# Designed miniproteins, single chains, continued (5): the designs that were tried, part 80

Each design is a single chain, and the fold is of that chain. pLDDT is the mean over its residues in the fold that is shown.

## One batch from the design tools (miniprotein)

Design m18768
Fold by ESMFold2-Fast:
Structure m18768 (fold): chain A 63 residues (1-63)
Amino acid sequence: NAQEKIDAVAKYLEEKGVYPAVARALATGLVQRHPDASVEELKKLADEELKRLIEQGNEYVLK
């Protein structure tokens, strides 16, 4: 279920200090690009995406 995966990944990112709106947008994009990925795989991809955003000067995505 795509919605359950989005909710799980968004919550994971929020727990890491990402703003709720940003967390939801990232989670939605990841699930849309990787619909067959498990929640664990999506969390790994979310960590990589967050690291890239920070490295690109988007530290403001973090609270």
Scores: mean pLDDT 80

Design m18769
Fold by ESMFold2-Fast:
Structure m18769 (fold): chain A 66 residues (1-66)
Amino acid sequence: EIEEAIKKAKEAAENGEPLEVKGLGPAGSAMVRTALELGLKKITVYSSNKEAIEALKSKGVEAVLV
């Protein structure tokens, strides 16, 4: 769920914990956006969406095409 994804991203940012996102559906996209808005620096994303991975890399996110 999107709300749970946002909560997880907020908790990671508040605690300075690495955030791992597997897949960029609505929930995964919400997690990444929330983490970036909160300034979390340790974000790793795995996705089969090449366009999304390229966009995230341009923002300094560790993004892996799978």
Scores: mean pLDDT 79

Design m18770
Fold by ESMFold2-Fast:
Structure m18770 (fold): chain A 90 residues (1-90)
Amino acid sequence: MSYVAKEGETPGAFLARILDKDGDGTISEAEAARAYSIFDINGDGTISPAEVRTVMASHGYTMSDDDVAGFIAAARRRGMPATGTPVTIT
């Protein structure tokens, strides 16, 4: 079944349904994968700011640049490389 924005729903509520449907205040890897399947309109495996804006606009939502940036930042946090352990040389 395809996941679509509910009519009259705000962008924030739509994102909450995709990313935090349990209301835990955290986004699981499964929730992030579901968001990718919705916003990856090109099938490229990558979500761009333009794709987020296009998908949201097609569902009747308008997102500002900050809204899109926040969404992309949240998605990147799932794929961010491990924090390096600093090596100290004196």
Scores: mean pLDDT 54

Design m18771
Fold by ESMFold2-Fast:
Structure m18771 (fold): chain A 61 residues (1-61)
Amino acid sequence: SDSSEEAKAHFNLGLLYNSLGRYDEALKEFDEAIKLAPNDTDLQNDAGVQALKVAVNIVLP
């Protein structure tokens, strides 16, 4: 029942790690958010987009 709250917490941690330049940790947090809320399309889209941006930033500096 609280998986949505846990997913949001992981999403916020991903944003924090990204702002600190900790991209590998940010990606892990976004991945956990997606896993915890598979039916929350808004959260899945937001986390997926943020994860993609972080991944692209690592590959294309």
Scores: mean pLDDT 80

Design m18772
Fold by ESMFold2-Fast:
Structure m18772 (fold): chain A 86 residues (1-86)
Amino acid sequence: MKEELDERIDQIVDSLAEAGGLSEEEREKLRKILRSTVKSFDDVLKLGEELALKVVEKAEELNARTEEERKEAVRRAVYDFIKEKE
């Protein structure tokens, strides 16, 4: 169970890092927060929904039209998420 959960967290972190152009430091902060916060697969689903909503909200605020603007929206959403969970 722990290995499967950790693997899912790593996949989420990797996907967000690619989508948002996250630095290695930002990626490690996100991984640390998710690994400390997520205790079950239900938590993964809840946090996934929370992050997805934040990304959509940031994309709307930025009026994201380009790949670069979409990356910025993802990056800002992740930054806000990290700040809220710290």
Scores: mean pLDDT 77

Design m18773
Fold by ESMFold2-Fast:
Structure m18773 (fold): chain A 120 residues (1-120)
Amino acid sequence: SLFDEALELADEIISLLKKAREAVEKGNYDEFLKILEEIYEKAQRLLELVRQWAEENPDLPKEVKDRLLSLAETILEEAKQLIEGVKNKTISKEDAIQGLDRLISLVNEFKKLLEEAKKL
């Protein structure tokens, strides 16, 4: 199902975010950038799945659909901001870690809301 694929992608993104954190802690910004680009691609797919699910389920509560879409869009935007910070050499180690921790929190919130929505 689209829900099961979205949950799997969320778990993969969380795993990659943890690897990205290790790369930052080791000072390996080339590896960090590569992992962020993979996270970005998976976050784009996650947003596509949420959009498709929302279109196929018009009778679902608007608040739930809007919140899932907003979370998916925020995850994608925050990943993009981290990528730009690395490419522009404007991101500190502390900023990178804070951004990754924020993304982990957002993806966990997304996953919880998605699991609750599947029961509706």
Scores: mean pLDDT 88

Design m18774
Fold by ESMFold2-Fast:
Structure m18774 (fold): chain A 81 residues (1-81)
Amino acid sequence: RVEEYRKGLEEARKRIEDAQKEIDDLNAEVQKVKETGSPEEAAKAQKEADERIKKLNDELGIATARMHAYELALKEEEERR
C-alpha cells in the first residue's frame, strides 16, 4: 500500500513536471513571436497558447490534488505503524 502510494505520488509529480514544461515552452514560443513577429501574430500565438495552457492547468490541478492525497495517505499510513 505504501509502495502504491509512492508510485502514485511519483506519477503525479512527473505529470506536473511535464505539464509545467509544456506551459514554459508555449510561453517561450509566444515571447519569440512577440520579439520577431507583428502584434497581430503575437496576439494569435498568445490566444492559441492560452487555450492549450487552460487544458494543461486543468491537468495540473488534477495531478496536484492527487499528489496531495497521496502525501496525506502516506503520512497517515506511517502514523498508524
Scores: mean pLDDT 81

Design m18775
Fold by ESMFold2-Fast:
Structure m18775 (fold): chain A 59 residues (1-59)
Amino acid sequence: SIDEAVLELIQLQESGQLTSSQIKVKAEELGYSVEQVVQREMEMLKSGQIPLPAAPLAF
């Protein structure tokens, strides 16, 4: 699901092992556009489904 994709991408960003470009590629591999992932992260933050991260997904 897109929710699982958002959570996976946040985890990969927080790990510090991937660049912004590699995170974009991972989003596309999961079948979602960068814009869809960013919009869904914002919705999940607004709904309280995820805590505020130190930084939101950056591309």
Scores: mean pLDDT 73

Design m18776
Fold by ESMFold2-Fast:
Structure m18776 (fold): chain A 101 residues (1-101)
Amino acid sequence: SNEELRRLLEEELERTEALMQEVEANPDNVVLYTAAAIEAAGLVFTARLLLKHSKDKAYAKELIREVIERLREMAAQSKNPRVRRILENTVRALEELLEES
C-alpha cells in the first residue's frame, strides 16, 4: 500500500537523520562518517527498489521528493562540511534516480 511505502522510506530517513546527528555530536569519530555514508547509500538503494517494485510509481516519486527536501534541509542546517557533502551527494543520487524513471 502507499502507506507501507511511506513508512519504509520514513524509517530509512529517520535512521539516516539519527546517524548524521550522532556524527555532528562526535565529529572526531572517523568511523561514524563511514557509517553515515553507508546509511545514506542504503536510503538511495531502498528508494530505487521502491520505484522499481511500486504499483503506484507517481506516489513513490512523491515520497522520494519529500526525502530529498528533508535531506536538503539537513545539509543547509549542518555546520559540518563532511556531513553536508554526504547529504548533498545523497540528494544528487536520488535526483538522478527520479530522472531515470
Scores: mean pLDDT 84

Design m18777
Fold by ESMFold2-Fast:
Structure m18777 (fold): chain A 73 residues (1-73)
Amino acid sequence: SLEEKEAELLAILEAERPALLAEMRASDDLALIRQAAEQARGLAKQAEANGLLKTAALLREIAEELDAILAEK
């Protein structure tokens, strides 16, 4: 079902999240960090449009974390 597919996607995103954030914290490429935040926001909007509300919420949280990393540089 769509719900089962969303649960699998959420598990993957949560598993990958720490590595992504660690990479962005270590990076001096501000354009890369900005692009990652924009991509997360874009994907969140697409997820919401497809009824994947939990995925959209998680992607928005990731975007906010990326914005916070950018603000610390």
Scores: mean pLDDT 87

Design m18778
Fold by ESMFold2-Fast:
Parts: structure tokens; C-alpha cells; sequence
Structure m18778 (fold): chain A 75 residues (1-75)
């Protein structure tokens, strides 16, 4: 279902956030950040409520990361 797909994307984004926080390699951080932004772009288009909830969870985990992600999504 669409709901199951949205939940899968949401879980993947949060998993990438945890990997980013554990990563010290700058190159890998960029790949992970790109993945987070891509997942959030899909959520924003398909389920704006899930997008806002996921972004709020990222902000609780890492406010600086949430700011960077918001900047990249503001196009």
C-alpha cells in the first residue's frame, strides 16, 4: 500500500541520519546527506504530513542537520 511505502521511506531516511551521525568520512557523509534529502523530497510530494513529522524527528536528533536539509529542500 502507499502507507507501507511511505513508512519504508521514512524508516530509511531515519536510518541514514543515524549512519551520518556515526560516519567520520566526509565523502560518505555527502552520499548519506544526498540520500536523506532525496527521501524527504519523495515524502514532501507524496505525504506532506509524514514529511513534516520526519523532519521534526531529524531536528530532535540533530538541529544542525535539519537546518542543512531544509536549506537543500528550499529551491
Amino acid sequence: SLEEKINEIREQVLRLVEELKATTDPRRKQVLLDGIVQGLEILRKRDPEAYEQTLAEIEKIDPELAKEVRARLAR
Scores: mean pLDDT 87

Design m18779
Fold by ESMFold2-Fast:
Structure m18779 (fold): chain A 78 residues (1-78)
Amino acid sequence: HMEREKAIEEAVKRFEERIDKELPHLSPEARQRLLESVRRILEYGAEKGDFELGVDIAEGLILIWHGIDVSVERQKAA
């Protein structure tokens, strides 16, 4: 359990750094909600014995958020 917690915390830190670099325009509230979602996904993946899948899903979540943000800005500019 403790090894899983350490892996989750390390992954969350890496995703936090990535979010700050790739999505710097997110509001503090949206940033915290995204990080909470990432943590939950990683915890679920670890619980199911497929931490790598959890990481892949979290990666997908960040890509989806980036795509939504870009699409919303385009719609406002149209």
Scores: mean pLDDT 74

Design m18780
Fold by ESMFold2-Fast:
Structure m18780 (fold): chain A 87 residues (1-87)
Amino acid sequence: MLSPTIREALRLVREATRPDASLDDETMLRLAMEINENALKNDPRLADLPVITLDSSNETVRAFLQALADVFSGSPFGAELRELLAS
C-alpha cells in the first residue's frame, strides 16, 4: 500500500509526464517503473538506484523520487517534488 506522501509525489510525476494516465496506485506505480527503467539505462547519475517493481516498498519508491527531485532541482517540478517528500 502506498503512503499518502508517496501517492501525492507520484501524482506530481504523472502530471509532469503523462497527465492522461489513470490516478490509481497501480497505474502511477507502473509509470514510476517506466521512468525508473529508462533512468537506470540512460542516466549515470541514477544508475545506482534500486529497480522499482509493483512490490517495491514505500522506502524504495521514496529513494527514487528523492533522486528525481535532486536531478530536477533547478525546475519547478523538482522543487515541488522535494517539498512533498520533506513533508
Scores: mean pLDDT 78

Design m18781
Fold by ESMFold2-Fast:
Structure m18781 (fold): chain A 87 residues (1-87)
Amino acid sequence: SIAKLNELLDKMDEVTRRAREEVERNPSKAEEIVKEALKQLEEIRKQMLKLMEENNVDGLTQSIALAHYLAMESELFVLERIARRKE
């Protein structure tokens, strides 16, 4: 359902927000924090793909959800690069 899909997207936002806050508090651990956050995003992506397959979600909605995943993943890579440069 769209409600369950939105719940998964909210979980991705929360994972990324927590990673950003943790890196801000401890930039020296940015690589470890980002690596764990990326693993959490991948697990959410798997749940999202399964949900879309089981509910015959339309291609546009699938594309939007996957674009959101890619944006969150990209934000984590940028976060790691910025933190590493501040050392």
Scores: mean pLDDT 84

Design m18782
Fold by ESMFold2-Fast:
Structure m18782 (fold): chain A 73 residues (1-73)
Amino acid sequence: EEVEKLIEKAKKYIEEFKKNGNPEYATQADKLAEELFKLGKREEAMEIFSEVVDLVLPRAVDAAIERRKKELE
């Protein structure tokens, strides 16, 4: 029950992140995956972490480029 609710909630945050790109949703999904990992649900946690990374990495690269450009101005 508790584990199932955490997984469902994490997936809802991932879907919200896919729709609007708000990093808060990615952060919340990551926190829920960490909670699942602590509860011994390592496979489920890793699946959520992987999904978040696949969504965040392209956005993080763009942000890093913009930050670097600002530092080198």
Scores: mean pLDDT 75

Design m18783
Fold by ESMFold2-Fast:
Structure m18783 (fold): chain A 80 residues (1-80)
Amino acid sequence: SNAEKKKKAEELQKKSEEYRTLADEYDGIARTFEELAEKAKENPELAKVLQKLANSYRTKAGVYRAKAVKYDKEAEEIKK
């Protein structure tokens, strides 16, 4: 039914929003490590470790953002 399609699309949109929130949180963590790396520029080894951590969190954010896009597309397909 149209009501069942709407409910399924809403559930997928909720999953997309949850993954988008996770991606934003991980990007926020990455930004914090990037700022700490910039402040630690007088200590190259510490700056390098902090930048590596930032890159790791950026990668995780990208994975969650891709999942959000996947669920958004699935929701749109159900609406059609």
Scores: mean pLDDT 89

Design m18784
Fold by ESMFold2-Fast:
Structure m18784 (fold): chain A 109 residues (1-109)
Amino acid sequence: SSTLKEFVRAVLEYIDVIEKNKDNLVPRDPDYVLDENLVEQVKKDLIDVIENREAPVFALLDPALARRILELALQLSEEEREELVNFLRNLKANSLEELKKALEEKFLS
């Protein structure tokens, strides 16, 4: 769907923002415990946005993009949410670049 493709494009922008700021990542919730593996952290963050309707962990880096991601996630069908979550849970990526490429190839091809 157009919503799914727009969501994935916004997620790719979010991953770029995280990569640019990776040495200065501060979660929006001061009680949030970050995963030491950044790829696993981003996967968990995206799954939480999709399943639990939570704002992205690093929303403070780009509040407008974070709001856009959450608004698009709320418009995803149940089937699209399940496909995205299953894809993210099963994906093995060694870098944020590999995570981005996998999302682009799966959902934007």
Scores: mean pLDDT 89

Design m18785
Fold by ESMFold2-Fast:
Structure m18785 (fold): chain A 78 residues (1-78)
Amino acid sequence: SPVLEEILAAIEAAKATLAAPHPSLAALEAAIRAETGRLQALLASVYDQLSPEEKAALVPPMEDYVALAQARLAEYAA
């Protein structure tokens, strides 16, 4: 569905932002807050339009996003 495609594209764009070089840990934390806020706003507006199967399909890419954010924070804190 176009809605699922939009959410998946937004997750990939957010992951690309987190994977990019940041000048400091504080800058990475700000980027994570901004990207997470955008994803939460998008999900709040369209999530209830998704079928149960489409909602299930979002779980792995969302888990990947959270794992990437945690890994990037750990890398910059070292």
Scores: mean pLDDT 90

Design m18786
Fold by ESMFold2-Fast:
Structure m18786 (fold): chain A 62 residues (1-62)
Amino acid sequence: SMAAEETLAAVRRALAELTGEEAARAVQDILVSAISRGEISDEEGREIGREARALLAQRGLG
């Protein structure tokens, strides 16, 4: 969906522009907000969350 694509784009942007705990917090806020508002499905949320955790783990934050 477009909302899932926008959520993933926001996550990727946060990871590109921010570092450390600030990046992790921004990603968490983006995902929680999108899921809480029903803008993305449970499946889309899990998929985007999985990609975000993989990127955070690469930075030693997963």
Scores: mean pLDDT 77

Design m18787
Fold by ESMFold2-Fast:
Structure m18787 (fold): chain A 101 residues (1-101)
Amino acid sequence: KIEDYDEYLEKLQEWIENTEVIPSAKDLSEEELLKRLEEAGAISADASRLKRDIVKVLALKANLSLELAELLAKNSIEDVIHLLNEEQKKLLLELLEYTNI
């Protein structure tokens, strides 16, 4: 499933490059961004929603590498957060607050 997950992230990056709506995502709230991802079929229901949604939003807004995405998939968020850059870490913490309330 980790190989499927990596292919899925590659497809997400390709989708980002080909979607006209993505440039405006920088001005979207987390709720609006997640809603657009769901409408575009980028968010599926079957996997761990929190990790998948975090990775997708980080990929869209903060250029998350596939290596860091794989680490997030395999490990707890707390173990990986120190490997993120400042923008990615800030966005991750905002997403964790959004999804846990």
Scores: mean pLDDT 53

Design m18788
Fold by ESMFold2-Fast:
Structure m18788 (fold): chain A 80 residues (1-80)
Amino acid sequence: VPSSTLCQICEERPAAFVLVNPSSVRRPLPIGDGSFREAIHVCEECYSELPEDWKELDKSEIAKRQADEAVQELKRIILT
């Protein structure tokens, strides 16, 4: 029963993608007021209009997060 998440760029369509803004390098949205977000929800059409840099950063940030989680899990095992 939570409210559906709408695209944060157009606010007309349901969000299909989640773009993660890198924690080490926060970038303003190329569309809108240029404000920073930790994660933005975008519809497929708005996602297609984003620069390639944003799409590449999303994939890189996901990979980095997965690597960081693996390191944290390893630390939990070592620091018994």
Scores: mean pLDDT 59

Design m18789
Fold by ESMFold2-Fast:
Structure m18789 (fold): chain A 70 residues (1-70)
Amino acid sequence: SPLEQQIRHLELEIGALEGLRTMYDWVTEKEIKKNPARAAQIQAEKAAVQARIDAQIAELNAQIAALRAS
């Protein structure tokens, strides 16, 4: 159905954001190994980026919930 297709598109968007979130774990681990003196700053920047990604995932999940309630 068109509703199921819309939900699938939102699920794919969430999957892409989850992948990006995981990529930041890998990137920041490597960056800290290269510059351990900046570990606290790198971790803080990672936390800020991942918080924005988490907020976007929450919004997409809210849209899926609204569509399922329709």
Scores: mean pLDDT 89

Design m18790
Fold by ESMFold2-Fast:
Structure m18790 (fold): chain A 94 residues (1-94)
Amino acid sequence: SLDELIAELRRLRRELLETELSEAELLAVAQRAKGLIRQVGAAIDMPEEELQRTLEGVDALVAAFQAGEVSAEEAVIALASELQHWIDLAEEKR
């Protein structure tokens, strides 16, 4: 359900902000975020182009982090901001 997806996004965002994550754990959180974003996008009938743009943005953030172009702190803040955006979109549609 959309309520369950919102709850999962909130839990993932909390884990991201409140837990000291290794590089591998941060990458795993990014992949879980992509999965939840895709599920929310489908549930709210998000245009495919907008959904694809968001998923590509997460992949670009992961690539920049792995290349050393952004710090772990910057990656956490950017991903947490993206998760909050999708929480807000899902809340608006319920």
Scores: mean pLDDT 87

Design m18791
Fold by ESMFold2-Fast:
Structure m18791 (fold): chain A 71 residues (1-71)
Amino acid sequence: MKKTEELIKKSQELADKAEAAARAGNVTEAQRYIAKISKLLEEGKDDPEAVKIFEENLARASRALAAAHAA
């Protein structure tokens, strides 16, 4: 599954960028990366294993953004 592997890799990269942006206080940038992960989840939704990975990456990024809002 070449396309699904590519989407998984992109979701991991986007989650890392979202976490970095959130920790830097760049809420707008973090939200942009989170939105991109959500799009990947939509595109890969027919693969349950990929969906689990996308959900983990989205949750990771969302937790970082929530922590930044609380600070």
Scores: mean pLDDT 80

Design m18792
Fold by ESMFold2-Fast:
Structure m18792 (fold): chain A 83 residues (1-83)
Amino acid sequence: AKTSVTIRGLSEEEARELAAEAEARGLEAEVHVGSTTTVVISGLSEEEALELAKEFSEKGLLASVDVKGGKGFIYKNGELIEL
């Protein structure tokens, strides 16, 4: 499995822009639109995934990281929580 970042709470427009940027870099991206719009980006390094999750968490969004090999992390208010 690849390392992935899940970002929740973006607008549909922001989610599509983020997914397009990720795909332009050769990464995999999925956008799920519902009561809360969710973006999943796969193929990042652990460092890149944690940096991206922190960035969106500092903007007040919910972000989680699933690292290849089974490690999980959540960013909340810019703080890292290892699962």
Scores: mean pLDDT 78

Design m18793
Fold by ESMFold2-Fast:
Structure m18793 (fold): chain A 91 residues (1-91)
Amino acid sequence: SEKEKAKEVSEKIKELAEKSGREGMLKAAELTAEFIKTSKSSEEKQYVMEALKEAVRKVVSSEESQRIIDEASTEGMQLIKEAVEKVVERK
């Protein structure tokens, strides 16, 4: 069930990042942070983080306008970094 939940969250992250541009990327990053915050499985957390990274890479692809996407992607990556740092701090 947890793996299924991680997969669904990952798919939603990809859809938000690809379909809704800047706001989608921010929502995807927020979903990633929430999942990392609430999930107890390091494997599932890594899976969701990789999904966001892949979504960022696809959004910043040559098929997209980088001018707007670059800023959204940078902000999303910053949210991932902050979420990871919070998890490490709790250790």
Scores: mean pLDDT 61

Design m18794
Fold by ESMFold2-Fast:
Structure m18794 (fold): chain A 103 residues (1-103)
Amino acid sequence: RAAEVVARQAAILAPVEAQVHALNDDPSLALDPATIEALIEVHRLVAEGTLALLREAGVPEEVLEELRRVAEESLELIREGRVAEGIRLFTERGRELVDRALA
């Protein structure tokens, strides 16, 4: 079960990882409003998908609420143009929370 959830989350996060790579190669992409809007949409969908999978896997609602808060904080950073920081916050903190919940 845990391995299946981790594999599904990796697939959902793959587009986010690709966008982080693109931004590291060309930081000016973070100044393009269309790119920021696309990143916000992808990030929202990834967060919603991750929360749904974790809820189905039996992760406690307390942990899901913390993940939702982290997702909102990351979206605020992306809206401010701090795209790489927002994506890293969600992916790094999200992994820590999932690892603790599935332990």
Scores: mean pLDDT 70

Design m18795
Fold by ESMFold2-Fast:
Structure m18795 (fold): chain A 75 residues (1-75)
Amino acid sequence: MAEELEEEVKKANPESEEETLEKLKELMKEKSDELVAQVEKQRLALEMKKKGASAEEMRKAHAEFEAEEAARRAA
């Protein structure tokens, strides 16, 4: 019955948990942005390896990339 589904919806989105649901959505978005940054770092590392870059050069490039990503997110 629809009432059974409504109880499930209330458990997923009740008044007391509606705020929790909103915060979960925000946290998931933040994690998604972090995953995108990790993928970009992997692409950078792979490209630098193909150029014959050393591990030290890759770490420096990653540090610079992290700084740029932080600036983009702040904007």
Scores: mean pLDDT 66

Design m18796
Fold by ESMFold2-Fast:
Structure m18796 (fold): chain A 73 residues (1-73)
Amino acid sequence: MSELEKAEKELTELIETSPKNPSEETLKRVYELALLLVKNGRTKELLRLYLQAKERGKDAIVEAIEKAAKDAN
């Protein structure tokens, strides 16, 4: 499995398993994974994960992904 596939899997698991108010450490990890995916052209995959986080009402995770996407540009 590539490092990008591992990053996508880890971010998916964090979206599925994390509480709505996760720790700062968890949010930092979400940001790092999202930033890695954007910088490596995995924008379509990240958009899918972003929508999943929104559907699950995980607003803090959604904000971390948005920040990563903004900072990558």
Scores: mean pLDDT 86

Design m18797
Fold by ESMFold2-Fast:
Structure m18797 (fold): chain A 89 residues (1-89)
Amino acid sequence: SERAADLEAMREAIREKAAELGLSVEEIEELAREALENGSVRELLLESPKEVALILAAMIGVILAEEGDLAAAERADAVLRELAPLFAE
């Protein structure tokens, strides 16, 4: 589907940008999932360097868009649309 293709493109963009910072996409996804499970998303983003916070925010958005309830997924889709241009360059 178009939405699934957009989410896969975002995962790829996150992987590329994480690699530029010497980070693995797997580590970013694990941190994002842990923060979502523990309710510590805001703390994680505020305590991270700006470039890492952007990657984490995008990954959190992808996870919520794929696995969240309808309201969370719709909000995540809107946020990801705003973040996508920042990953293009």
Scores: mean pLDDT 78

Design m18798
Fold by ESMFold2-Fast:
Structure m18798 (fold): chain A 78 residues (1-78)
Amino acid sequence: SLADLIVGAAIRAVKEGADPVQVARAASNQLIEAVKNGEITKEEAEKALRRLHDGLVALGADPEAIEKVRQEALEKLK
């Protein structure tokens, strides 16, 4: 799915040395835009945001910083 591609690209970017918080914000914005464009459902975006959080934290990102990005994205999906 498009959500899987967005999350996969984000995880790859962080593995390649990109900043996890910047990547999380960019991927979250792409997921929000995909919902606005009717390409994915709100529920698919919420599940993708959780997978993004878990994947980035597993790579050593600050859990508090990534959770803040996720909560900001969830507000935009209301």
Scores: mean pLDDT 90

Design m18799
Fold by ESMFold2-Fast:
Structure m18799 (fold): chain A 88 residues (1-88)
Amino acid sequence: SWQELYELAEENNALDILREELEKTREAVAPYLAARDLEGALQALRDGYATLEEKLTAAAPENAEKIKELVAKALKEDEETLKEIFAR
């Protein structure tokens, strides 16, 4: 869950990384949402979460496996949400 990811980031002094990368991902996805480009939005989302995973695992390498699990779950949920938004 997002709560677990936030708690893990807080425990590892990585909350600023988590928040910054989520905001960058939101900004990267926004133009594709405006353009009604689902494939572009999904790619921007995936790229953003890949960067988030890399930065969080670098900041908390002892928790790399758990970070990868939680980021993957968040990505899946957000991909499903994007697909629902684009469903006509």
Scores: mean pLDDT 85

Design m18800
Fold by ESMFold2-Fast:
Structure m18800 (fold): chain A 55 residues (1-55)
Amino acid sequence: SMREKELAVVDEASMEAQRWTAALLAENPDLPREEAIALAMKKMNEILEEKLKEL
């Protein structure tokens, strides 16, 4: 179903955003928590929008 495909896309976007955020934090250990959260949310939204357009 389309919903199952959308949920899979959300899961994939979440994993990609988590990997990206982990790399960012490893390179920038002094990055404030609030800024890290904001960047992670922005990245998640960007990945999600790109993947949903391809459905």
Scores: mean pLDDT 81

Design m18801
Fold by ESMFold2-Fast:
Structure m18801 (fold): chain A 79 residues (1-79)
Amino acid sequence: SGVQDKLAAYLQTVKGVGPVLAKKIAGFLVSKGLTTPGQVRDFARQAEAEDLLQQVKGVGPVLAKKIVEGLQKLKEEPQ
């Protein structure tokens, strides 16, 4: 879907996130009902966000922190 593809493209701007991992993370977020930039940003501000992202195969603690930091900077209309 267009939402998942846009999230995957944005996630690839995070150092250490390749195309395959970005698609898995985007799919995980969409599976949680996170389909807007605001919803994704709000998720990334939750205390459990890093732990939840680590459920995605290939996401360790260091990368989860970087992904959370990146998602918190997501604009209403991401480029």
Scores: mean pLDDT 81

Design m18802
Fold by ESMFold2-Fast:
Structure m18802 (fold): chain A 79 residues (1-79)
Amino acid sequence: SVEEINEAIAIGKKVAIEALKKGASIEEALKQARETLEKLGFSEEVIEKALKRVEKMLKNLEKYGTTDEREGVRNFLLS
């Protein structure tokens, strides 16, 4: 459902952010997010959709992190 995908995105984003703060690459951060979502019992279809959204978000922050909101998230990732 849309609700399950949104929940998985929120969890995946949190896990990925924590991994990046510990020096992980985007690839490693996404792997840790996948492992967490699998342990929580999300379906493969939900996990795939959620992680594609998280990956797009992280890549957009890296490439275009110049807006106030994106700057705030980037600074949070780097702090």
Scores: mean pLDDT 75

